Designed miniproteins, single chains, continued (2). Designs and how they scored, part 22

Each design is a single chain, and the fold is of that chain. pLDDT is the mean over its residues in the fold that is shown.

## One batch from the design tools (miniprotein)

Design m4734
Fold by ESMFold2-Fast:
Structure m4734 (fold): chain A 89 residues (1-89)
Amino acid sequence: MEELKKEGKELAIKGLSLLLTAKSELYLALAGKAPKSSLETAVRLAREAVELLKRAAELFEEAGDPDAEKVREQLKKAEELLKEAEEAL
């Protein structure tokens, strides 16, 4: 159980970091302050964030950790950002 929580936390931190970077890349590109390649980067990073946050949520749920709910909320935000980035391509 301790190992599941540690792995889940590491994946959640990495996923959140990628989500923040993807959001920055998307909005800078939409504002015309970054090249179109930043949209492609945003899509790639958002997809990676979704996968990492999904696995983190599953690990926290298996461990019985209440933080699973918080990770699921971040997963929904990552999925929404991915959709926005893909629609902007």
Scores: mean pLDDT 85

Design m4735
Fold by ESMFold2-Fast:
Structure m4735 (fold): chain A 92 residues (1-92)
Amino acid sequence: MIVEVEEELEVTASKPFTLEVSPLFRNGERGEAERKEIGPGKSTVKIKAVGETLEEVERLIEELKEAMKEAAKEQGVEVKLEVKKREVKYIE
């Protein structure tokens, strides 16, 4: 069984920053990275992870969120992330 989770995040940023977003896979593979400029205030970012179990995929989604927070922090930006939509797909 393959589990896919996609979350639509509302990102509230204190100032503009650049973010690279890529899907994260169980085998340590990353999908194509998309470079996004996040403006000051509210922006929408979609993140996706794929794995063999829901628990594993939830961990990968959290790793993506932490990577986003670290990217903002490195650029001196304070961010708040809020999940607006979550889709879970079971493939097999």
Scores: mean pLDDT 74

Design m4736
Fold by ESMFold2-Fast:
Structure m4736 (fold): chain A 97 residues (1-97)
Amino acid sequence: SFEIPEDIYKDTTLTVTLTLDLDTGRWTLEVHADGLPPQRKELTPAELTAMLLDSDERQRLFGVDPSTEVTLTRARRVSPTRFELVFEAHVDKFVSN
């Protein structure tokens, strides 16, 4: 997984988009927060499975504290070759890295 500085997400809404390329089977994670450049990482199948089964692993991959509530807001096929999951989290406190 990649590391994101926790202090840059304090008092902001974080949006995480997981994109499946249906032609290649590749998963891409993009993390967006207001005023910050997007972070992007390709996920292995093992990282995806761990993230879906373990909330602590999911929070770690998203770069937020394990106590941060992450909500799945959308899950849909957006094109013939692309499926998306969209998660949102509100980060309202400082978290030490």
Scores: mean pLDDT 72

Design m4737
Fold by ESMFold2-Fast:
Structure m4737 (fold): chain A 68 residues (1-68)
Amino acid sequence: DEAHDKATAALSKLSVDQANELSAEIADAANKGGPETAREGAREAALKYGLSEEEAEAIGEATQETAS
């Protein structure tokens, strides 16, 4: 899937520490509001790390699919 491939490519731009922090933010968001909240948390964290809006949306989409 395009979103998954794009998310994987975007994640490869992050350091190991940033990727681990993103995973923690996703887990926290999922615990608070489920897959939809995890999507929003992932997108916001990706933007915080300097990824583009398009890359952040791809990460959010892939996160929601995985968290569902």
Scores: mean pLDDT 77

Design m4738
Fold by ESMFold2-Fast:
Structure m4738 (fold): chain A 91 residues (1-91)
Amino acid sequence: SLVDEINEAIQAKGYDLPDNVQIAASGTPPESAVQISIDGIKQKEFTAVKKADINNIADYILALSGQKTEEEALAHVTDPALAEEIHKALH
């Protein structure tokens, strides 16, 4: 599942998914969506999620949860909209 793939990406980076972060997947390819929440509050919904997007979603979660610095989290983010969302979440 997309949730398992995101968790594996986080672990591959040397981190664990924080207890206060929830990941919910919905839809079917190519219309797959992933919702990220913190303490039950929706932070972001990613739509049309592809396997190439999993690493960026993992970096978003790690930045939002404070496990990565903004610079480290943005190092591999190619989507300017996602980079702006990470920046806003940390400032």
Scores: mean pLDDT 75

Design m4739
Fold by ESMFold2-Fast:
Structure m4739 (fold): chain A 72 residues (1-72)
Amino acid sequence: SPLEYTKVKFRLIAVSTQLELALRNNIPLSDEEIALIREVIDEALRLARERNDSTLLRAAEEARRLLEEHLA
C-alpha cells in the first residue's frame, strides 16, 4: 500500500540518521538496536527491489554500508 511504502521510507531515514550520528560521534549501538536497524534496511531493500524503486534501493544500500562500517 502507499501508506506502508511511506512508512518504510521514513523508518529508513530515521535509521540512516542514527547510523551517521553513531559513526560520527563514536557512539556504540546495542545488539538490539543493530537487529532493529537490520530489519528496517532489509525491509527497505526488499520493497525497493519489488517496486523497482532505484532511489529507495540506493538509500537502503547506503544505510547497509553505514551499518557494515559501524560493525567493522
Scores: mean pLDDT 86

Design m4740
Fold by ESMFold2-Fast:
Structure m4740 (fold): chain A 77 residues (1-77)
Amino acid sequence: MEELRERVRREWARLEAAIRAALAAGDEAALAAAVAEASRFFQEQMELARELGDKELQEELFARAGALQALLREALP
């Protein structure tokens, strides 16, 4: 479980960095691609967490998605 959670944290950090880089560059296409990748990753990891019954990972994923949505809301109208 810890190994899976560490992998999720690492990949999420990479995705968040890509989103922040696209925002800083004003690259709308790169931003859309990075957000789409983050959405797919969230869906895949959420399904996996549900299959494993890992409620802690589910809660962490929701918290991370919420923080990212807040970031996008503040950066974009």
Scores: mean pLDDT 81

Design m4741
Fold by ESMFold2-Fast:
Order: C-alpha cells, then structure tokens, then sequence
Structure m4741 (fold): chain A 65 residues (1-65)
C-alpha cells in the first residue's frame, strides 16, 4: 500500500528517502495516519531542516481544509 511505503521511507536514515516519503504522502493526500507522521517529523530536531520544512508545509496545506 502507498501510505505504508511512504511511512517506511520517512523512517529511513537517508534524507533522500525521507524526502521521497514526503513526496509520496503529498500524492496520497490527507489521512489521520499521514498527519500524525508529519507532525512527528516536523517536531523531530534530529531530522534535516529541509525534511522538517517539507512536513510543516504539507501540514499547513491540510490544516487549511
């Protein structure tokens, strides 16, 4: 399943795979599971700044619903 693959990519130690996971979540669209994962990533200071920024941007788009 596409959501499961996105979540697996986001759990990767690779910034490239984390970015791919964010892109995949954007394609899938809104779900509570995806939202929760993005909130965790946006607040995880161990992650690259561009990954956290991407998560915050997608959350802002979904919060505007």
Amino acid sequence: ETLEKALELLKSDSPVKQAQGLALLREIGYSEEARKALEEIANDTSRPAHVRAGARALLAEWDAR
Scores: mean pLDDT 78

Design m4742
Fold by ESMFold2-Fast:
Structure m4742 (fold): chain A 92 residues (1-92)
Amino acid sequence: DEEVLQKLRDYLAKPSLTPEEALNALRLAIKALGSDNPEVVQAAADLLTKLLSHPDEDVRNAALIAAAVSTVDKNPLVRKAAREMLDRAPVP
């Protein structure tokens, strides 16, 4: 959990991500949403929210799909975070 949380925070601290970095961040965030640690889930949700505003359209679309799928997740914390992500998403 600590190593995953640190990696999520490292991505969040970067002012910009290349498309490759953003897709790596997306994969990590999706995996991290399955954590039993609320701090890890929140950091993953924050990272996905950041990716919804990424300049690359493929990154934004992938983040939007991940957020939408997460609205029906078994974990209520993940569902809540996903709804908050979609509320903050830029209008298409």
Scores: mean pLDDT 80

Design m4743
Fold by ESMFold2-Fast:
Structure m4743 (fold): chain A 84 residues (1-84)
Amino acid sequence: DIERRAIEEVERLLREGLERFGRLEPELSEEERRELVLELMTTPESELEAVLARLRGPEAREAARELYEEARRALEELLRLAQE
């Protein structure tokens, strides 16, 4: 059930990202925070620095980098399971 695990992992990352950026970027609307989280989960590595440059403060940039890295680790684990 790799498809179920993938859905659960995406939902977890989205939920945790929205909670984190609700605290760090309270000036953003819920929709803007959702867009940010989805962008961080899907952006290529070459574009990550441009996304980070739009964020205010070092705490928000660090949280965004952590989310990006967590999403990439989740993808790598799912790809590993798919190759079994």
Scores: mean pLDDT 80

Design m4744
Fold by ESMFold2-Fast:
Structure m4744 (fold): chain A 93 residues (1-93)
Amino acid sequence: MADRWAEYARQALLRALEALKKGDVGLAMAYAQSAITLLRIAIKLSTDPEKQRHLQLARDHAEEALEALKKGDVDSAMKHLEEAIEYVDQALR
């Protein structure tokens, strides 16, 4: 079950990144916020300590991306979204 929530979080992170590439900061913030919520659920449902660690790192980067978006730092936000996706991919392997 945790893997399904992590996959939903990955999709939300990809949507946030795509929205940023199109210049839609508001939509990117909404998707980043959704990804953070989905990652929190995946973390709670995970019984694998290594997967849980990677999901926590993904959540931390997603939260940093949201803060960067609030400050108008699009380049920093994109970097943190890409790092969050990478950590979700590591959790799903």
Scores: mean pLDDT 88

Design m4745
Fold by ESMFold2-Fast:
Structure m4745 (fold): chain A 53 residues (1-53)
Amino acid sequence: SLEQDLKDIEEAKKIIDKQEKDIRTNLSGGARDYYLSRLEAEKKAIDEAKKKL
């Protein structure tokens, strides 16, 4: 259902937010930049998926 799809998207966002906090806390320099860039791509994909609902 649309409600379930929206809930799944919200749960995915929570996971990404936790991963971003962990990266910012535990990594620095190029490693941080690399993994933050990867998460930015995942956030964009989730936002595009939400727009299509």
Scores: mean pLDDT 83

Design m4746
Fold by ESMFold2-Fast:
Structure m4746 (fold): chain A 74 residues (1-74)
Amino acid sequence: MAEELLEELRALIAENAAKLAEAYGSSLSPEELAARVAARLDGLLEQYRKASPELQERLTEVLRRDLEELRALV
């Protein structure tokens, strides 16, 4: 489940990098923002795989919330 949410987040951010960079006032280029987020999501997935079941559930809930917030911005 978290892997699917991470893939949705990655796709949404990649497709909307310019809008997100503008919305958040980022000093990064859209490409740099997308690359940084992708690297962070890869690290988060690795942490998720090593996490306890309880932590995995909490992380999944956080990712669902983040995805919904990002969808509202694009």
Scores: mean pLDDT 72

Design m4747
Fold by ESMFold2-Fast:
Structure m4747 (fold): chain A 74 residues (1-74)
Amino acid sequence: SAMEEAEKRVEEVVEEARRRMEELVKQGASDAEIQAVATEAAQRVNADPTVSEEQKERAERELLRLLLEFLARL
């Protein structure tokens, strides 16, 4: 269904952001660089008209959780 396809796209965006943040932490990147990854991912999810408001809210919460986790590793 369209809802299941939107859910998978959101999961892929969040997983891509997680991997990019992990790579940046390994490279000794700045807080600003890690924050930019989370911001770009949130903007991608928010700009997708097929993603519901509930799915956007869940994605934003997960991206924030990941951002805080990776910033704590710096």
Scores: mean pLDDT 85

Design m4748
Fold by ESMFold2-Fast:
Structure m4748 (fold): chain A 92 residues (1-92)
Amino acid sequence: MTPGERALALIEVLLESAEEYIAKHPDLTPEARAAYERLKEIYEETKRLLKEGKLNEEEAEKLITEAQRLARALAGYDAGRVEEALSTLVDT
């Protein structure tokens, strides 16, 4: 597996996980939604660069790192909202 193929596969898994999370939380904040849109953009760019034969190991590592940062930010950011909502529901 080339570095580019590995990068695309990893970013695809991160994007699918983010999409599943967003589907369960349609009332996401604008910041969480922006993180998802950027992750989607990174996936499309990775796919394009791989097809053009321009996705070298350095670019692949950079794209993977950024995608992981966005996925973590989305998950951690939304976890706080879920916890607050759960607290409110218990009090009702």
Scores: mean pLDDT 70

Design m4749
Fold by ESMFold2-Fast:
Structure m4749 (fold): chain A 98 residues (1-98)
Amino acid sequence: GKPRISDLSAENPAKDILKVRFDIEVEPGKRYRIEVIIINKKDPKDQKKKFFETDESGRFEIEIKGLKPNEEYRIIVRLRDAETGELLAKAQLDFFVK
């Protein structure tokens, strides 16, 4: 199958914490970069980024702190080839932080 991102979800377990979960399906034996970007829809300077690598399929969970309460954020997950930088898959979700 094509490399894919699925089941992107977000929850707000505490007022200053966002938990983002998603599944990645990739070919084994290659290195991939996962980019999680969270942008305030009213203030694009208010953004958080987490980048990491994987060489295997799996479920990922990322915690982000320091988001502004009562603001809407866009969560973007990008999957890239780590060698070439080629964008292989993208998912996004808008989320209201309490």
Scores: mean pLDDT 86

Design m4750
Fold by ESMFold2-Fast:
Structure m4750 (fold): chain A 77 residues (1-77)
Amino acid sequence: SRAAQREEVRARLLAEIDANTTPELAALLREILDIQETSPSPAEFAARAAPLRARTAELVEDLYANDPAFRARLEAG
């Protein structure tokens, strides 16, 4: 269901924040969560969050490549 999908996405975003990400990554994830909670539909959420999702992916790839501690935490989860 859409509710189950929203709960899963929210849980993943909160888990990423709680896993002690960098301040920049944490700020992006919290902004995405705010967009999710304030968007009236999943389609509007997807459209509004798309650029922040892209930036999050770029930052995660950069951290994975260049931060051994971040990589170890991500691989352990």
Scores: mean pLDDT 73

Design m4751
Fold by ESMFold2-Fast:
Structure m4751 (fold): chain A 104 residues (1-104)
Amino acid sequence: MSPKERTLMLMRLIAASASAFVAERALEKGRRELAAREAVDALRTAREVMEEAIRHGDRELVRRALEVARRALRIAEEVRDALTEEQRREVEEVRELARRAEEE
């Protein structure tokens, strides 16, 4: 991965971390549907960055993506009933990817 591509991935993780923070705040305020939407958005971005980091053997970037994914997965679990069938599938795909990444 080039330095420019890595910087872009880090910027995407910053945005995903902000979505996870919005999800956490939304859950605190009882806004379960907003928490679900923001958590899924964070998971989609974290998944893409994690897959790219794994392909390039960037262990630090994998670790950073895992931190964002874990935060968003925690919120998604608490608002599972507010997730659509499609969103539940996406959450499980990221959960499995995160489990495998931790074992590598």
Scores: mean pLDDT 88

Design m4752
Fold by ESMFold2-Fast:
Structure m4752 (fold): chain A 74 residues (1-74)
Amino acid sequence: SLEEKYLELIEGAEKFIEELEKKGADKEMIDRLRELVEKIREAIKNKDFVTASKYVAELLELLSEAQKELEERE
């Protein structure tokens, strides 16, 4: 189901966020990523998949930015 796929995505995102934190990503960025995960989870509980998809897009963009910032640090 769509709900199950979103929940799998959230679990994967949470694990990836933990890896970014271990690699020294900024705490503010980690907090924003975790906030987005919670917003997605809430939208799914409300069966609001339109809102969930918007937050997923924001989450993926922010994850990409966090990864790039880490790669640019010496």
Scores: mean pLDDT 83

Design m4753
Fold by ESMFold2-Fast:
Parts: C-alpha cells; sequence; structure tokens
Structure m4753 (fold): chain A 81 residues (1-81)
C-alpha cells in the first residue's frame, strides 16, 4: 500500500507540474520508485509469496490508473464528457 500511495502522489505531481525542471526531478523519483517496486516484487516471489506480489502490483497499477483517469490523461472519452 505504501508504494501505491507514493506512486499515485508522484504521478499526480508529474502530470500537474508546470515547471520542466520539477517534472524532470519527479521523473527521476518515479524511476527510483519503479526500481524499489521491482526489488520488492522479486523478494516476494523468491520467498514464495506470489499472492502478496500480485496484490502489490495490482495496488500500484490501480493507483496509477485511477490518478491518470482523475486527471483526464488515461481516459479516451473523458474530453467529450
Amino acid sequence: MELARRAAELVRKYLTTEDPEERERIAREIERLVEELRERVEELIAAGDLEKARELLRAVQTAVVETGEELGVLTLPAKLS
């Protein structure tokens, strides 16, 4: 859940910032978060906790998608609504 919250926050900041320098900085933070997520998922898989690995990936994916939809970035018909 912590990684999902951080992912949503960083994606929101990235999509809403008007400063190119801040956007680049946030992009680097997102890259670090992705690496952290990969390490955590790999650790869970190695430990045999496939259910926890799936739950973590699903939570992060859902948080990112919902944030993008809320901001009108990841939805196709929203511009007409």
Scores: mean pLDDT 74

Design m4754
Fold by ESMFold2-Fast:
Structure m4754 (fold): chain A 62 residues (1-62)
Amino acid sequence: MPEEVIEKAKNILAGKLKPSKSLEQALKAYSVLKPSSLEELLRLYPGLKLSKEDQLILEAIL
């Protein structure tokens, strides 16, 4: 799991893999706000519903 999550995160950042709609929204928010952590991002966007996998991918990106 951890290795696959890291690989997915790298591929998303490189534009090789399309993120889910929720993860795409979170990445857009991150690029604008540049939060220091996933917890801060979720505080700023409490309506974001991320799967466990999407949360791990986002944490690997942050």
Scores: mean pLDDT 74

Design m4755
Fold by ESMFold2-Fast:
Structure m4755 (fold): chain A 77 residues (1-77)
Amino acid sequence: MSMEELVEYLKKMAEESVKKGEEAIKKKDYLSATTYLSGAVDNYRTLVLLGEASSEELDEMEKKLKEARKLYQESLS
């Protein structure tokens, strides 16, 4: 696998993880949402290190994860 193929794979996985996380939030499955969005953050972090995504895009993903974690904690009370 080339570096270019790896980058495209990571982008696809990150986008799919964000989509699944957002779908989980809509279903109020906040535990699944935190799992998917955590995966998206990890993939975006790698992409930023490779120069293939911006720090601003990573920050937005981290904000989505933080909100999902908050919703999960609130669902337990």
Scores: mean pLDDT 85

Design m4756
Fold by ESMFold2-Fast:
Structure m4756 (fold): chain A 74 residues (1-74)
Amino acid sequence: MVKVAIRVRAPPEAIPAIEALAREYGLDFRRTSPDEVVAGGILTKEQAEKAEAGFRELAARYPGVTVEIERKEL
């Protein structure tokens, strides 16, 4: 199992897509400011890889979106 923490900074118009993606991957999430969401959870390695790929792809599609991902093996 892997603990994943994802911090996303984005224009307010991109936040709904970020929250939807977190929900799709079964991550807990919280909007910490108008332009920031923190998502995280304990996943299998395969689930973590899929979530990380999805968030990086989202960042590639939206100007001004930045993604920081931290993993800790349990």
Scores: mean pLDDT 82

Design m4757
Fold by ESMFold2-Fast:
Structure m4757 (fold): chain A 75 residues (1-75)
Amino acid sequence: SVEEYVAGLVEALKSDDDEVVLAALEALRPLAETAPERVRAALEKHGGIAVLERLTSSDNPAVAALAAELLAILG
């Protein structure tokens, strides 16, 4: 399900490896563009919105930019 997949991606977003975090953000992007309300609900349920908000302050500019873009798409 989308919820189970998003839950797995939220766990990947908590990684200390920026490559893992970037891969998870890139996987979330087309899902958020296609079904923003469904993805937002799954993220809210699994604590993903708080994780994305934290990632906007990342020292990695690619991570910060993608996290901010996802939050903008999700509203």
Scores: mean pLDDT 88

Design m4758
Fold by ESMFold2-Fast:
Structure m4758 (fold): chain A 92 residues (1-92)
Amino acid sequence: KKEEAEKLIKEGEELLEKGKRYKELLELVSTGTVPAEKEEEVHELGHELLKRHEELAKKDPSVAELPLSVIALEEINRLLEEGKKLIEEGKK
């Protein structure tokens, strides 16, 4: 129904924006061109990813051996794919 469809699209857009923001911050770190004004956001992203890494490692100890960069890419991909899926469901 229309209202539920609009809700799904909005939730999907929020996930896409979060994934895009994380991707931009990760690219800044990877290129070594982090502006001073973005250092706090990069630090916050690092803490969020470390927390996610710890949560995943509790479920599967083999994840503890993965570099944080691998966890970052997987989380970004997850946010983007889930966001896209919700938008597609809302557009039906």
Scores: mean pLDDT 77

Design m4759
Fold by ESMFold2-Fast:
Structure m4759 (fold): chain A 105 residues (1-105)
Amino acid sequence: MTVGELLVENPEIRKLVAEAAQAFADGNVDEAIKYSEKAIDLAIKQGKDELAVAIARFTVQGLVAAGKVDEARAFMDRYVAKFKEQGKEETAERIRAAGDAALAA
């Protein structure tokens, strides 16, 4: 399922992801990460773990497309650790797998 498909039913999260996409287009990587983090945190709070994984994948893809491979790895590592600390080990593994796939593309 694409991030776009999951966002249709979540307008508040869609707004944050749109802001992240605009920040990537503007070359503002730090802002893109901040908006992506807000979107992921809101998805987690709503119990939308699939949406959180899709947004994390979107963020890693955006960072790789911007040539920010080290930042993509750091972002992925940070969120994998955060989900593990919250007891969401399966979600953490899925973020790692999605990020690794984005880095390989």
Scores: mean pLDDT 80

Design m4760
Fold by ESMFold2-Fast:
Structure m4760 (fold): chain A 84 residues (1-84)
Amino acid sequence: MNDVERFKAMTEEELKREIEREEEKARELREKVRKMKEELEKLEKEGIEIPKEELEQKVTETVALGLEAAEHDFKAELGRKLLE
């Protein structure tokens, strides 16, 4: 099932709990992304040389977490629209 079909199958109470879980996941992932970006910016400003492989891995992980956060934000918004 897609998320629309899944959410439509839920009771109002179940949908409200699912929205809260998605919002919490998005918030936690965004906080992780923010901290990772701050760490990378600090290292660059301090002139600390990071091995290219490690830097590429950290950037990739940051992007992946950001995409996951956006997915959870989208699901929460979809759930809110279905509650209307």
Scores: mean pLDDT 80

Design m4761
Fold by ESMFold2-Fast:
Structure m4761 (fold): chain A 82 residues (1-82)
Amino acid sequence: LGELVSRITGLAHEAGKRMSPEQRKKLLEAVAKLVEAVSRGDADEVRRYMDEIIRLVEPVASPEELEQLRRLGDELVEAVRS
């Protein structure tokens, strides 16, 4: 779990450098909520906040970055469900 969360937050942080301050704040809030959902074992909330993170970074992320975020997000949801 910690490695998946670390990779996702790292990718989000890098994408955030290319965002406006307002959008970056929303991204950081979504990341914080993702971490809280993981700590609670709430797979539905993990999926919701992963989708929100992807939506927020989509305008500034490459297709490769988006694919990696989607893959890591799916892995995180499955790990939390287990």
Scores: mean pLDDT 86

Design m4762
Fold by ESMFold2-Fast:
Structure m4762 (fold): chain A 61 residues (1-61)
Amino acid sequence: SMEDYVKEANDHAASMAEAYNKGDLEKAIEHAQRAADVAKKAGNETAYKSAQEKIEELKKL
């Protein structure tokens, strides 16, 4: 359901932040990519674009 997608996206966003704080950039990018995929499946274009921008930001570090 759409509610399940929102929860999954939030879980990946939290995991991304945790990985980033631990210095695990590769894992942070992986979780950001998962959050983007979930947002796309949920039809949340705004969240999808924000996640893609975050992925690009992380890859430039």
Scores: mean pLDDT 81

Design m4763
Fold by ESMFold2-Fast:
Structure m4763 (fold): chain A 69 residues (1-69)
Amino acid sequence: NPDDEAAREALKTYLKVLLEEAGFERKEIEEWLERLEKEGKSMAEIAGEVAKLLGLDAEKVKENLEKNS
């Protein structure tokens, strides 16, 4: 589904921006996200890991994204 792919790419871009604003280097962000994708994690799970890393409620972020995906 092209809309699902576009939504995933938009979310991935947003997560990269959030991590860069939090002080992480672009190379570290790219390598970390690639590793999570290779582990078979969904975008909702990856967003939950980003939320956890930033001190946010990871489970709530994951649940909200799964409802809208």
Scores: mean pLDDT 72

Design m4764
Fold by ESMFold2-Fast:
Structure m4764 (fold): chain A 99 residues (1-99)
Amino acid sequence: MKEEIEELIERANQLWQQGRQLERQGEQAEAAGDVDTAIALYRQAIALYDEAIRLYEKALELAKKDPSLENVARLIESQIRILRDERAALEARVAELEA
């Protein structure tokens, strides 16, 4: 169980970092005036953030089954909240660019 939780968190962290890289590439495209490329890169980043959230949520459900992992569960909940906020901000940015 602990190893499975750690593997899920590690995979989620990797997807989050990949999403941030695509988001930065999107920002560069947007600064260059390539709005269509920026939207495409941001949409790819959002998809990676959605997958990362799904993996964190699975890790959280496993952590909640073990009372000794309460601190781990709280850390995962914090990561989910931060990533959901980052995803929502990026979705809003895409919506503004598509307007």
Scores: mean pLDDT 90

Design m4765
Fold by ESMFold2-Fast:
Formats: sequence, C-alpha cells, structure tokens
Structure m4765 (fold): chain A 74 residues (1-74)
Amino acid sequence: SSEISALLEEAFAAAEAGRRALAAGDYKTALQHADRVRALGERLRELGLDSAADEFLATADEIRAQARAVEAAK
C-alpha cells in the first residue's frame, strides 16, 4: 500500500539522518531521529510488518545507545 511504502521510506530516511547526526557528534539530533524511527517501527508493527518493524526498532535502539554513550562521555 502507499501508506506502507511511505512509512518504510520515512523510517529509512530517519535512520540515515540519525546515523549522520552521530557521525557529526550531534547526539541530541541523533536521539530525535531515533525516536522517530521507533515511532515508525511501532506503526509498521501495528500494520503487521513484524520483520520490518523489528529491524527499525533495533536500529532505533542502536542509535539511542550510541548517542547516550557519547552524551555520558561528555
């Protein structure tokens, strides 16, 4: 469906933006993108895309963990 395609595209874009923010040392922006990826992943799960949801939720957790590690070291 167009809704699923849009959610997948947005989740991928948010994940990439989160990774770019981490590479730039912007942990606050990385956390914002990780929160967006999580919300989109949960939405995909509601729509029955469990495999895609699991991957995006894992990606969100990874970005959050890395961002928090950078913040804690500061």
Scores: mean pLDDT 87

Design m4766
Fold by ESMFold2-Fast:
Structure m4766 (fold): chain A 96 residues (1-96)
Amino acid sequence: DKEKKEQIEKYEEEARLAGDGFAETVGHVLGKGEEAKKLVKEGLEKGVDKVKEIAKKFIDEALSHATPTQASGLAISAIGLVFQTELSYKKIEELK
């Protein structure tokens, strides 16, 4: 069904955009935007648990190296990425 394919592509795009936003935040806070972009792209292909692992990696680095405000902002961005990825995967599964 064309409509199902378009909906799947929409949810994949929403997860990708959340990943790009998170990578931009990592770049701003830690200077690792390119590394974060690559890891998140690979994580989105592997599933929610891998995205959670990547998010935790950058949160842990921010807690060690960034100010409390910067670390908080990165953590909020990470929560948004994980939530969007989980929603997108759930919606894609419902369409199968």
Scores: mean pLDDT 85

Design m4767
Fold by ESMFold2-Fast:
Structure m4767 (fold): chain A 105 residues (1-105)
Amino acid sequence: DEKIKKAKELFEEGKKAFEEGNLQKAIELYSKAIELLREVYGDNWYENELTLEIYLELAKVLEKMGALDLAKELYRFVIRRGTELFGEDHPLVKEARKRLEELEK
């Protein structure tokens, strides 16, 4: 519970860093949030909405940095896992799909 709370705090700090244009800090904060979620959930660490939301935001940072192949890989991951867990109409899946389509035009 405390680790999940800390992961959420790091995620919000990472989103703020991205809004401020600090791409490196956003990546570092998102990575730390994921590490905490891995400690809580073990092998099922990405079977939750928070982890997929963090991966979606990480893909946006990578896109902004011009790391397009890595961004596309993360968008595909969010689409695949989000569809399996929450269905194709879930907001995270819809956003990842829209962003991936824009990058493949």
Scores: mean pLDDT 86

Design m4768
Fold by ESMFold2-Fast:
Structure m4768 (fold): chain A 83 residues (1-83)
Amino acid sequence: TATATVTFKAKTEEGARDAAEAADEAAETTPGILDAKAELVSETTVKVTLVAESEEAAKEAGDLIKGGVEEGGGLEATAEVEA
């Protein structure tokens, strides 16, 4: 198993909640994801943690979420994978 962590900042608290929901939905569409959790670290900062069957699945899920967040207006998006 591997864990992917995506962290990003929104311009508003409402934007952060919307982005967290979008990130959670994106994770659900990726094969090999065992668990997904989106949480607010602050009013405008979101952290998404994904547990995947493999490092490859974790990377794909992390990239998918990062891309979706960036398209949705998310700021300072980063993705990290830990095996």
Scores: mean pLDDT 74

